# Designed miniproteins, single chains, continued (5), part 82

Each design is a single chain, and the fold is of that chain. pLDDT is the mean over its residues in the fold that is shown.

## One batch from the design tools (miniprotein)

Design m19039
Fold by ESMFold2-Fast:
Structure m19039 (fold): chain A 56 residues (1-56)
Amino acid sequence: MEALRAEYERLAKELDLPAVTHFERAGAPLDAAALERALRAAIAGYRDVGALEAAR
């Protein structure tokens, strides 16, 4: 999970995205598994944007 969190934070700095605390403010206690799934989905989506930029 730490590596996944670090990967998202790198993308967040590059693309001006909300910090990991955005997922932690969901209004319910987040299980580690739920947070991991959310971060994986976000990373996958934003990698597609990066690939699109590289195609220019």
Scores: mean pLDDT 61

Design m19040
Fold by ESMFold2-Fast:
Structure m19040 (fold): chain A 65 residues (1-65)
Amino acid sequence: SEERKELRELRQKAFDLLRYGALNNDKETIELAREVLKAIDDALQGKISVEEARKRMEEAIEKVK
């Protein structure tokens, strides 16, 4: 339950990144956000760890700047 809450919070951040990319017409940021959303869905299904999903979010944020 706590892990699911953390993943929902990460998912919200990924949607915020997607919105940011869309508002700036930044296709690279949009694709990064979509990849992070997929990683979060994979973590929710137990295919990867919450830590791996968090790492992919951090990497995406680093690449945007």
Scores: mean pLDDT 85

Design m19041
Fold by ESMFold2-Fast:
Structure m19041 (fold): chain A 58 residues (1-58)
Amino acid sequence: DLREEVVEELMEKFGVSREQAEAAVDDAIAFLEGMGVPVTRERVLPLAETILEVDLRA
């Protein structure tokens, strides 16, 4: 399960809540789908990490 795998990695790396990790992953998936790019773990994870970093610094 791609979504769950990435959510768990984000929680481990950033110490964020499940809700924060799920939001970042959902945003990353939506971005990739909007761009017409295949949704893969290798693309979702770095995008979700970037989204979380921006949100945490705001």
Scores: mean pLDDT 81

Design m19042
Fold by ESMFold2-Fast:
Structure m19042 (fold): chain A 114 residues (1-114)
Amino acid sequence: MVLVLGVLVSDRFPGSEEEVKEVIDAFVKELEKQGITVRFVLGGVVSSLEEAERLLSLWAALGVKHLLFIGPEEWYEEVKPIAEKYGIKLYHTNGSVEEAIELARKIAEELKAS
C-alpha cells in the first residue's frame, strides 16, 4: 500500500525545526513498520487559515488524500473543515513523538481495513 502524505505545520507550534523533524520521522517510520509505503511527504508551514486553504487546494489537486497537522488544537478545528472541503482526511498531533507513533498505527489500520 502506497500513501502520498501531506504535512502542515502551524507557525504557532512552539517546538523547534528539529522537534518537527523528529515527529515527522517517527510518524513515517511507524507507517512503514505497519506495511505502508510513503512515497511523498509534501510539507508546508502556515501562518493563516487563508494560506492553509491555498496549500490544501494545491495538494488535493496533486493527489494528497491524507494530511498530518502539527499545531494547536484551535487551528486543527479551523483547518479540519477546509481539509474536508478538498477531500483530505486530516490527522492531528500536538508535536509529541509518542502521539505521532500511535496516530500512524491508527492510520495504518484504517488503510488496511479499506
Scores: mean pLDDT 80

Design m19043
Fold by ESMFold2-Fast:
Structure m19043 (fold): chain A 70 residues (1-70)
Amino acid sequence: MEEAVERARRRVLELGRLAGRPELAERAAEHAEAAVRAYAEGDEEAAEAHARKAEELVAQLVEALKEKLA
């Protein structure tokens, strides 16, 4: 689990660098990690909230990357 989480984190941080938004990528990674941790601790409500926030931040990274490439 931790290895998969670290791999996902590295990929998100790489997208942030490419989009010119490293801080946004760090926030997305933090929420994704918090979601996994909350789920492991049995807090499904917190896990869903953090997962949703991570998805929103990743969507913003994708939008920023599209703008930068246009």
Scores: mean pLDDT 79

Design m19044
Fold by ESMFold2-Fast:
Structure m19044 (fold): chain A 94 residues (1-94)
Amino acid sequence: MPLKIVVASKSYEKAKEAAKAIEEYLKKQGVASEVTAIIADDKETAVAAAKKLKADAAVYVNDDGSLEVTFMPSATEEQKEAVEAAVEAVNKKI
């Protein structure tokens, strides 16, 4: 199954932009992913939404543009490594 990621921000535009960047990075690494952008006021709301959507990871875009990742129990160590690398790469570009 593809790696499922929820990307959330108070700004849908920021969430969508970060989601696209993460998906593009993972695609270049040969990792199949399904990335969904949502609006969430905080990281806890993003994590709750990711659980409801049965995602492997929740990525929250902070007001300063920095990305934070939270992994669900379904995420494998390989998937965690891939998502952390993607988040780090996107943080360097923002």
Scores: mean pLDDT 83

Design m19045
Fold by ESMFold2-Fast:
Structure m19045 (fold): chain A 71 residues (1-71)
Amino acid sequence: SEEKKKELFEKFREVLRRYRELQAAGVPDDEIRTFFLKEVNKVIEEAEKAGFTLDEISRILQEAVDEVRAE
C-alpha cells in the first residue's frame, strides 16, 4: 500500500539522518558504518517480511538517500 511505502521511506530516511548526525558529531567512520549496516539491514528484513520486493525496497531506499542528500 502507499501508506506502507511511505512508512518504509521514513524508516530509511531516519537511519540516513542519524548517519549524518553521527558524522557531524565526529564519531569514527568504522563505528558509523557498523551502525548504518545494522540499521539498514533491519529495515530491509522487516520490509521483506511485509511483502516488499527487492526492487521496491531499492527504489524507496534511493528516494530516501536523494532526500537526505538534498538537506
Scores: mean pLDDT 85

Design m19046
Fold by ESMFold2-Fast:
Structure m19046 (fold): chain A 57 residues (1-57)
Amino acid sequence: FSRAALRAAARAAGVSVGTVSRALRLIEEEGLSFAEAARRLGVSTRTVTTAVRTALA
């Protein structure tokens, strides 16, 4: 992922770039669902979904 895509995802989801990066790592490397990644990060499932979709676009 480009740093620009991570920044766009962070803005769209209302979280830090670090949170987006960790969400992508949990889903892609550890195979967690969006809901499980959200629980681990302490954010809503919608926040993780928005961040991941924006970063992947």
Scores: mean pLDDT 79

Design m19047
Fold by ESMFold2-Fast:
Structure m19047 (fold): chain A 65 residues (1-65)
Amino acid sequence: SDALEGVVVQAVRERGGIPLADLRAGLAAYYDSQGRDGEAEADAIIARLAAEGRIVVEDGVVRAA
């Protein structure tokens, strides 16, 4: 969801960076609570945001681009 993607980017920006493991775990828990494959959905949204240039992953930390 584009709305969820915006929320993720804003959270990363406001925190000055989120460890990739923590972001993945939080997103996976959210999608699991929605009855979806949490790990697959978390990996898909992170990959999409990186491909769109909206986040950058460096040394295991996710930052807003």
Scores: mean pLDDT 85

Design m19048
Fold by ESMFold2-Fast:
Structure m19048 (fold): chain A 89 residues (1-89)
Amino acid sequence: SMEEKIAALEAYIASLPAHRRAKLLGLLQAARDAERAGDLATAERYLELAAKFLMTLPEFDALMEALGLDPTDGAGLVEVLRAYALTLP
């Protein structure tokens, strides 16, 4: 379910060093703000940047497995990131 994917993503983010967590959350907050403003193209750009950032991190393949996604499923990752971003305060 999406709820299980969001929980797995939150656990992964909590395990990151503070500076990497801050960078990722900054990108997701920017995506959320763009989505709320109706700028869907800018929101998509920030979600894609967040996904690309995650691809550079250790254990990215393990994250994708925990999300139930193929490691090459960038679109699936972006959908989980979008869902999570919209839950941010």
Scores: mean pLDDT 87

Design m19049
Fold by ESMFold2-Fast:
Structure m19049 (fold): chain A 72 residues (1-72)
Amino acid sequence: SELTRKSAFAAGIEAALHVGPERAERLIRTALANGDLSPEAAETALEGVRTAAALPREEAEALLERLYREIA
């Protein structure tokens, strides 16, 4: 669903902001390998990580806040 996709994307952004993009990517790939994430959720979360890495921190934080408002 669109909400599920937005949740996965937001989770990727949040992970990148908290631990950095490299560690966030490793955590997502580990969760996928352990069966804690579907392939679709993992791919969407990785898109979130890449998006956060490409933006200034302030813009990534603003995007995350907007996404959480849409999900809530």
Scores: mean pLDDT 87

Design m19050
Fold by ESMFold2-Fast:
Structure m19050 (fold): chain A 76 residues (1-76)
Amino acid sequence: MSPAQAALIRALLGLPAPGSLISEMIRAVVEGDYQRAADLLRELGRLLGDPRLYEAADAVEKGDLATAAELLRSVP
């Protein structure tokens, strides 16, 4: 696992989301399915109304996991 993947997984664990959704997002990241991880982050963004979740989803989809992790750490 890369340091960027590890940082993203730690950020995902801190999100105000159901554990089942967090587990699915982590599985997608571990499997390299960044499209699925991005789609799940967009669903969470829709539920929470926080635009940073959409920005993080775009970063994950592009493979920029470090930027995604930083954005997710700023989510309340």
Scores: mean pLDDT 82

Design m19051
Fold by ESMFold2-Fast:
Structure m19051 (fold): chain A 64 residues (1-64)
Amino acid sequence: MVKYRVTFPEPITADQMVALMKVPGVTGFSGLSSRELTVITEKPSQALIDKVAELGGTAEEVPF
């Protein structure tokens, strides 16, 4: 499993979280804050990185 730190320039909306949950291979969320979300995937996911970028954010793989 892989963890991504997802950061948005504006507060995260419910619609953005729903869009991320619909990405194939996403298994869960943790570490919710106003602008940051930890997303857990089954494997490395370019689709998640692309979707986050499409929504105006950035996704970075967390090594721990």
Scores: mean pLDDT 79

Design m19052
Fold by ESMFold2-Fast:
Structure m19052 (fold): chain A 55 residues (1-55)
Amino acid sequence: SVEELIKELEEALAAGDRERVKELMGRLAQKSNDASEEQRIEVEQALKAAFEWLS
């Protein structure tokens, strides 16, 4: 689910696992195509945080 992917992304960010973060970002973006409008906002926020962390 979107919620589970966001949780895994947060855990990967906390662990400093750059490759895992990139993998989860891709999976989350793919999943957003099937997501509700509310879930898409959550996905956008999560992806923005991950992009800022990778910078």
Scores: mean pLDDT 80

Design m19053
Fold by ESMFold2-Fast:
Structure m19053 (fold): chain A 55 residues (1-55)
Amino acid sequence: MTAEEVKEEAEKYVEAGDIDKADDVIARAVATGDISAEEGQEIGKELRKKFGLKP
């Protein structure tokens, strides 16, 4: 998956109220090497900011 695909999938779970699954999607993509740890951290911060969660 690209970073954009990971962000879209994680955002879908956040919109559904499932933050744990969103975090799992990001963590899995980093663990498999589909995205870097830096990219995963950026996506997590953007989603938390968008939905008013603490970074």
Scores: mean pLDDT 78

Design m19054
Fold by ESMFold2-Fast:
Structure m19054 (fold): chain A 96 residues (1-96)
Amino acid sequence: SKMEEIKRLAKEVAELVREIVERHRDDPAVQALRPTLEALLELLREGIENEDVEMVVGALEALAGLVRELAERNPDLRPEAERIEGLVERVREIAA
């Protein structure tokens, strides 16, 4: 179903964000955004559980924006930012 595909892609984004936080735990910019990223991951989890597509898309777009901001400061995060952006675009296409 469309919802199962959205959930699958959203979970992949959540895993990528958690990997960024863990792998870059010594990066002050990443750690400064950690509480916001964790709050958005919780919002994403709630949207997935409630099958609230608008909430899922909103949380994913916010996560992608913050990871892009981190990638502008740290080029090593650019591949992860691009991957997250691609996954979020795919969710938007399915949700439309």
Scores: mean pLDDT 89

Design m19055
Fold by ESMFold2-Fast:
Structure m19055 (fold): chain A 56 residues (1-56)
Amino acid sequence: KERYAEMAKNGAKAAEAMGDKKAAEEARQHSLLAEKATTEEEAYKHMLLAGKAVGG
């Protein structure tokens, strides 16, 4: 669970470093939702959506 939130957060940071504010904001929202997720499945889903937002 925590690992998925970390991965989403790293994706958001990478997007910020590249100057893609929209992708960074979307990935950040999903990383927050992954942290708040009650189950591993929900956290994993948000991690994937964050990755998709930053381009993979």
Scores: mean pLDDT 76

Design m19056
Fold by ESMFold2-Fast:
Structure m19056 (fold): chain A 62 residues (1-62)
Amino acid sequence: ADKLIAEADKLVEQGKELEKQGNFREAAEKYDEAGRLYKEAGYDEMSQMLFEQAEKLREKAE
């Protein structure tokens, strides 16, 4: 759990930096990866939130 959460947190920070740069597609990919790790760690609500955030960012990247 600890290792998965630490990796997911790192991916969220990478996604935030990409989002600040206007790189919405790559930011969405980082949020999807983080969401999968949170789900594996048992954080279903956080996982769902990140997947929804990633979808919104992909729409902006169109």
Scores: mean pLDDT 83

Design m19057
Fold by ESMFold2-Fast:
Structure m19057 (fold): chain A 69 residues (1-69)
Amino acid sequence: SHHHQELLRLIGEILRIIGEIFDLEQEIARLQQDPSPENQARIAALQAQIAALQAQRDQLMAQMRSLPK
């Protein structure tokens, strides 16, 4: 059904975003091992990207929950 295809698409997008967040969190952890001013600026930029991705994830999860069974 169309709902099945939409559910799979949303799940795929959510999983992609979760993976991107995980990769960015790993990069932050790596940068935190050497807390230079350059690394602090990059950490701040990566944290902003994570916040945007989390908002997108939450919207997609809400959209998924609205789908009929």
Scores: mean pLDDT 87

Design m19058
Fold by ESMFold2-Fast:
Structure m19058 (fold): chain A 71 residues (1-71)
Amino acid sequence: LEEVLRRAERLAIEAARRLAEEDPSIDAAEAEARIRALAAGAAAYAAAHPEERERLIELLERWARELEEFL
């Protein structure tokens, strides 16, 4: 879980930075802070709900693939 979560977080931050380069209305620092908060929330949720761990891993791997395709 932690490995795929960190990968998805890094890719999301990179995507936000690239979007901010093209659109000055996007606050890259705010987007990065929000992405990190979501990652922390996902980690806390996984710790509280170990039965959902496999589903969360599948979701994060799917999002990581989508982010890699976008980048």
Scores: mean pLDDT 78

Design m19060
Fold by ESMFold2-Fast:
Structure m19060 (fold): chain A 52 residues (1-52)
Amino acid sequence: SISDIQAWLDKYTAQVDAQIAQETDPVRRDMLQGARDVAEAMLNRSIELELQ
């Protein structure tokens, strides 16, 4: 369900945030930030679709 996807995306963003906090390579940190931003956009889009 959409709720299950939202719960997974929320956990995923938290995990990526933890990885960013531990990452010392600026290039890898930027890539992780990009992944985090995509996941957050997907979460927000899934909420919008549920509200339709």
Scores: mean pLDDT 82

Design m19061
Fold by ESMFold2-Fast:
Structure m19061 (fold): chain A 73 residues (1-73)
Amino acid sequence: KKKEARKLNEEGKKLFEAGKFEEAIEKYQKAIDLDPENAEAWFNLGMAYLALGKTEESNEYFQKALDIRLKKL
């Protein structure tokens, strides 16, 4: 449900701002499980992985966010 996905993404953002990157990842992952076309959640997931130094996973998630956005153009 898209409303639930949006709420989870916002909860993830608050956790990210608090430096709780692993908890933020859990929220973003649940958001994309509910709405896989949520490009913002994929981008935020990439940012959280980048903050943990996981550059390869971060790049994969950024690419997924870009692919979703470009598909709609």
Scores: mean pLDDT 85

Design m19062
Fold by ESMFold2-Fast:
Structure m19062 (fold): chain A 79 residues (1-79)
Amino acid sequence: SMEELEKRVKEYEKRIKENPNDADAWVELALAYYLLGEFSKATSYLGKAKQLRPDDPRVQEAAEAITRGDLEAARKLLE
């Protein structure tokens, strides 16, 4: 649900405040905001994940899903 997705966003935002180098948390935030329709935030947070871990397969998969507008791929990556 959208409420569960918003709760997850709050939890991931707490993680990045405690550890800004947590690339996984930035990826999760990018995917969650993309699923919420917040495309500007999704792109911004994805950019931070790419800066921290450019060669990470999960970062690359998230970038591809968001760039392609593939909602199902984004949801699968967040699960």
Scores: mean pLDDT 84

Design m19063
Fold by ESMFold2-Fast:
Structure m19063 (fold): chain A 116 residues (1-116)
Amino acid sequence: SPVEERLIAVLREVTAMILAGEPVERVLDWLDARRAELLAAISDPAERQKVADVMDLLAGWAALTAALSKRPVDEAVAGLEAFAASVGGLLEEMGLPRLAAELRARTAELIAALES
């Protein structure tokens, strides 16, 4: 789906920002701007709501990653793995299996950075 491709691009950029050590406020502000752009491009109300829900999940993932980075590494890893498993399953149920796979891959990349 062209929408899923755009959501994957958003997730990749958010991951790059987090890995670069950007402040969470900047990451969330960037996501809010991308959310507005994506929603403005969608005319179907059901698809618009689905994209809004996905963008809210990605914002939650970014915020959780920032919060967990202040915890002991074992707690941070466990929290990120649990969140990625839960949200990945939800994205698959929403018909976004490629975005679910990308979220799991990007979460593994963040975990590897935390363990370094």
Scores: mean pLDDT 88

Design m19064
Fold by ESMFold2-Fast:
Structure m19064 (fold): chain A 86 residues (1-86)
Amino acid sequence: SEFDKEIEKLRNEAIEILKKKGYTDDEIAAVESVFDAARYLARQHPELREEILEVLKRFVEDLKTKPVSEAIAEAQRELRRLRARA
């Protein structure tokens, strides 16, 4: 689907940012876990797809400027907020 392609595009962009910054494989795996959680939420609640994409777009931008741990924590909070509203 177009949604799955957009998520994969954002995931690939995130991984390239982390590699360029010299993050470890463990840190890359932690970032990938955010994308896995987003895909899972979108499968359970297709009506949230656009909002999930906005969270992931913000997450990728945050990875450019914020510590990876802070970016992950913020993305996880937003995904939990969306899930609670569903």
Scores: mean pLDDT 88

Design m19065
Fold by ESMFold2-Fast:
Structure m19065 (fold): chain A 74 residues (1-74)
Amino acid sequence: RPPPSPEERMRIVREVLRELAQELAKKYEGKELDPDLSFAEIAQKLNEMIEKHPDAQAILERFRERYRERLAAA
């Protein structure tokens, strides 16, 4: 199977990062992520949550695996 296109990869990256931000917001803030957040806002929020919560590393590893799986399936 050919590797995913650059556009497909970027779509997967955006989806996985949004899902990661939603998971962290649910776990650490107890609320849903705003669906209208820009990519830059999502990245900033992720950095803030990761810095505050060292235990988030396990979640990060799980989402890195999810990204690799989706790339392989694309």
Scores: mean pLDDT 77

Design m19066
Fold by ESMFold2-Fast:
Structure m19066 (fold): chain A 88 residues (1-88)
Amino acid sequence: MMAEDRAIAEQAAATVVRVVRTHGIDAKLVEEEVLKIPGVLDATALTLPGVGGGDPTELLVRVETPHAEITLLAREGSDTAQVSIRPR
């Protein structure tokens, strides 16, 4: 993996965790904050449906860079996000 993509993934994960911790599960705010990171070309966030029709507690974020696709999974109440980086 390119070092730049890893750095972007780490910044994106930290940003997603911060937004979720401060504002809860807000897909649009997560997209806006991640798009501010240098090297991010596109960001989309999807709320995952709650069990039994409850409120969403998990957020899937897809981040596009020039050389990779980064996928983040964040949960309300967690201090970390799961990170996956796939080269294009």
Scores: mean pLDDT 77

Design m19067
Fold by ESMFold2-Fast:
Structure m19067 (fold): chain A 62 residues (1-62)
Amino acid sequence: PLKIARALVDLPAFSPHELALRAGDRVLILEEIDEKWVLAQSLETGETGIVPKAALEVVEEV
């Protein structure tokens, strides 16, 4: 099942592959890349990028 997560903190994108998020933004987790990073799509902007798993809280599974 796909997971919806919420950003716990503001995340500026430090590289073009990273997803910029604000605290409280929701993302769809598309793939777990490794134990530290996920590929996600912002439900606010529709943009995709990598996000540190530690900055996300899973709120729903679909």
Scores: mean pLDDT 83

Design m19068
Fold by ESMFold2-Fast:
Structure m19068 (fold): chain A 60 residues (1-60)
Amino acid sequence: GDKEKIIEFLKKIGYPFPEELEKVANDLLSAKSVEEAREVLAKYGIPLEHFDELIKLAFG
């Protein structure tokens, strides 16, 4: 996983809370499965249309 690329992607999609970017990226990188990563997106209100790219950045 690449934390800085996750943060940059979240900025690119217009994530509304800049102060949470590090926390979102850390929670996503700490997910133990694709299912847990989906739950992180739901927790932070990130649209599922961005799921595939975020999974690629976190686990690819």
Scores: mean pLDDT 82

Design m19069
Fold by ESMFold2-Fast:
Structure m19069 (fold): chain A 80 residues (1-80)
Amino acid sequence: SEKEKIIKEFLEEFKKITKEILAILEEKRPEMVEETKKSLEEFIKELVEEMKKLSPEEARKLADEALEVLKEALKKLKEA
């Protein structure tokens, strides 16, 4: 379905961004890595469950907004 495609694309982009976040944390703040992994896993699970309740258009908007939050976090980590 359209919504399954949106969720799949979101999961692929989420995985890519979080891999970069975790790599930076492993170098700069290794003590935060395991806690951050758990928080990201909880975050993704909650977002996917919410997306399943929404229309395809609303799910795409939520996905885009969530990815922007992660991209901003990655940018701040790179600058710190």
Scores: mean pLDDT 84

Design m19070
Fold by ESMFold2-Fast:
Parts: sequence; structure tokens; C-alpha cells
Structure m19070 (fold): chain A 67 residues (1-67)
Amino acid sequence: MKMLLVFTENPMSVVSQVIALMKEKNIDTIQFLRPDDPLVKKYGITEFPSAVVLDSETKELIEKILL
């Protein structure tokens, strides 16, 4: 099962890209987070808006996507 975490200051600005990614990559769950979230440092995110695809069970990073 795949999870998408989206790091953005404005979720509405990226909604169309996020919906496309959910369909393309068969993402099961999504969460919108702010650029100041502690997970930004955990996953090494340096540019915004961006997203990470995780395995929802292991929380292992599968890929990073710049939006």
C-alpha cells in the first residue's frame, strides 16, 4: 500500500497534480502537510511544493517528486 505526503504552503495550488499522481502511481492514501512539518527533515526535502511516496506499512521512502 502506497501513501503520498504532499508538502505545500497552499494545497489548492497542487490539487490537480496530486490527483493525477494518485491515479498514475496507484496511491491509496494522501496527506497534505506544511513545509515546516518535522517530516521535511526526515525525508530530506529541500524544495516546495513537493511530495514523497512512502510504503504505508514500513514508512520507507519510495520516491521524491517536485510538484
Scores: mean pLDDT 81

Design m19071
Fold by ESMFold2-Fast:
Structure m19071 (fold): chain A 77 residues (1-77)
Amino acid sequence: MKAVAAVLEGNKATVYIPKKEYEKNKDKLVPGNEVTVEANAVLPEQRPATIRGKVLKVEYKPDDIVAKVTLEVLEIK
């Protein structure tokens, strides 16, 4: 699935997934699941990367344009 951005902090990544992409994948974006996310920009370098991680937390409200998902990072490439 695609994210517009990700922020790395230690062993965690906060990924920002657009509303349409989140709604398509919301059944997979539940705590405990492993997901692979293609981020267009990983901050601070703003380089694209593919992040494989375990979902720790999902923050999404019906009026949000992006979902904020916290991953435990397993692999970055």
Scores: mean pLDDT 83

Design m19072
Fold by ESMFold2-Fast:
Structure m19072 (fold): chain A 64 residues (1-64)
Amino acid sequence: SVRERRDKIVELVKQAAEIGRKNGLSRDQVIEEFVKLMREAGVNVGPDSTSDEIIEELAKLDEG
C-alpha cells in the first residue's frame, strides 16, 4: 500500500536530512541526496517529483 511505502520513505528522508545537516547542504542538494537514497533502497522516484513536493514531505515528517 501507499502507506507502507511512505514509512520506508520516512527513514530515507531522515538519512538525507542528517547528511544535509552534517555537510551544510542546500535544500536542492538535500533533495538530490534523498533521491539517491530512494533509488538505492529500491524505491522508485520519478523525475516528475518537484522539489516543493519533496520539501513539503520533509517538513511534514520533521514536525510530525
Scores: mean pLDDT 65

Design m19073
Fold by ESMFold2-Fast:
Structure m19073 (fold): chain A 59 residues (1-59)
Amino acid sequence: DSYQEGYELARRLLAQGDYERLREAIERAEELARTSTDPEVSQSARDYAEGMRAAAEEA
């Protein structure tokens, strides 16, 4: 599940204090979701970004 993967990645990066890498990962996932012509890739990237954002906002 892309959402859960994003959530777990963000939690690891937050635990490491790697805030810049987390920001970059979210921005890249959101860009991929917006620019991908494959609907499944776009949806997975969107879910991934949402998972990362959810973890970051609850930190």
Scores: mean pLDDT 85

Design m19074
Fold by ESMFold2-Fast:
Structure m19074 (fold): chain A 61 residues (1-61)
Amino acid sequence: SHKEKLIQEILEIMRKSYEKLGVPEEEIEKALKELEESLKTSSLQDIESLYRVMKAEYEKM
């Protein structure tokens, strides 16, 4: 679904951010699994809003 695709894009942005911060891969995987579970309970509108904000912030990094 569109929501699932956006969630995966958000998780990819977060993974790249954590990698830049030097977070260990095991901790990244745990954090991303917890984030994915949380995002699945959110509305599509909230996910779209979050994606826009995160994409813009990542482009500034």
Scores: mean pLDDT 83

Design m19075
Fold by ESMFold2-Fast:
Structure m19075 (fold): chain A 70 residues (1-70)
Amino acid sequence: DVERSRRMHEAFREGYEQALKGLEDPEVGEEFRRRVEELMARSPESRAEGEAMRQGYDEALRDYKEETKP
């Protein structure tokens, strides 16, 4: 349980960081999204990890939009 929670937190943080990098380089963001989709398609266990990564990615984009709103 502790290890699973740690992996989910790391996955979220990785997604967040990759989103910020993707804002500077769209190819990086596109590759990351593809990897997450592939991970989520492999198994229910992998899907949970991929979902956490996607949540981190989406959170970073929301934060960016809020900072840049007029």
Scores: mean pLDDT 75

Design m19076
Fold by ESMFold2-Fast:
Structure m19076 (fold): chain A 97 residues (1-97)
Amino acid sequence: MLSDKEFERELAILYTAAGINKVAAELALEGIDPSVSKEEAERELRFWQVVLDAFRAYEAGNYEEAAKLFEEAAQMSPDPELAKRYRTLAEKLKEKA
């Protein structure tokens, strides 16, 4: 299980990554990245929106909702390592709820 210090560090890392990737997906939807299809960009944007919604729920003190959204993000993630990280955050948030 994550310590509180490890949990806060993990939140900061994943939140920063989610913000950057959401902007990248938005730019791809505008056609700025020709290597990404519109359908892929829309799927990526939806994924990063769920992740950022989870962080927003956490900031609002809605730990149950944040845990649920991180579990949803884990299910949507094609990266098993990223999925595991979101599941770990969800488990820690359930302990705080």
Scores: mean pLDDT 82

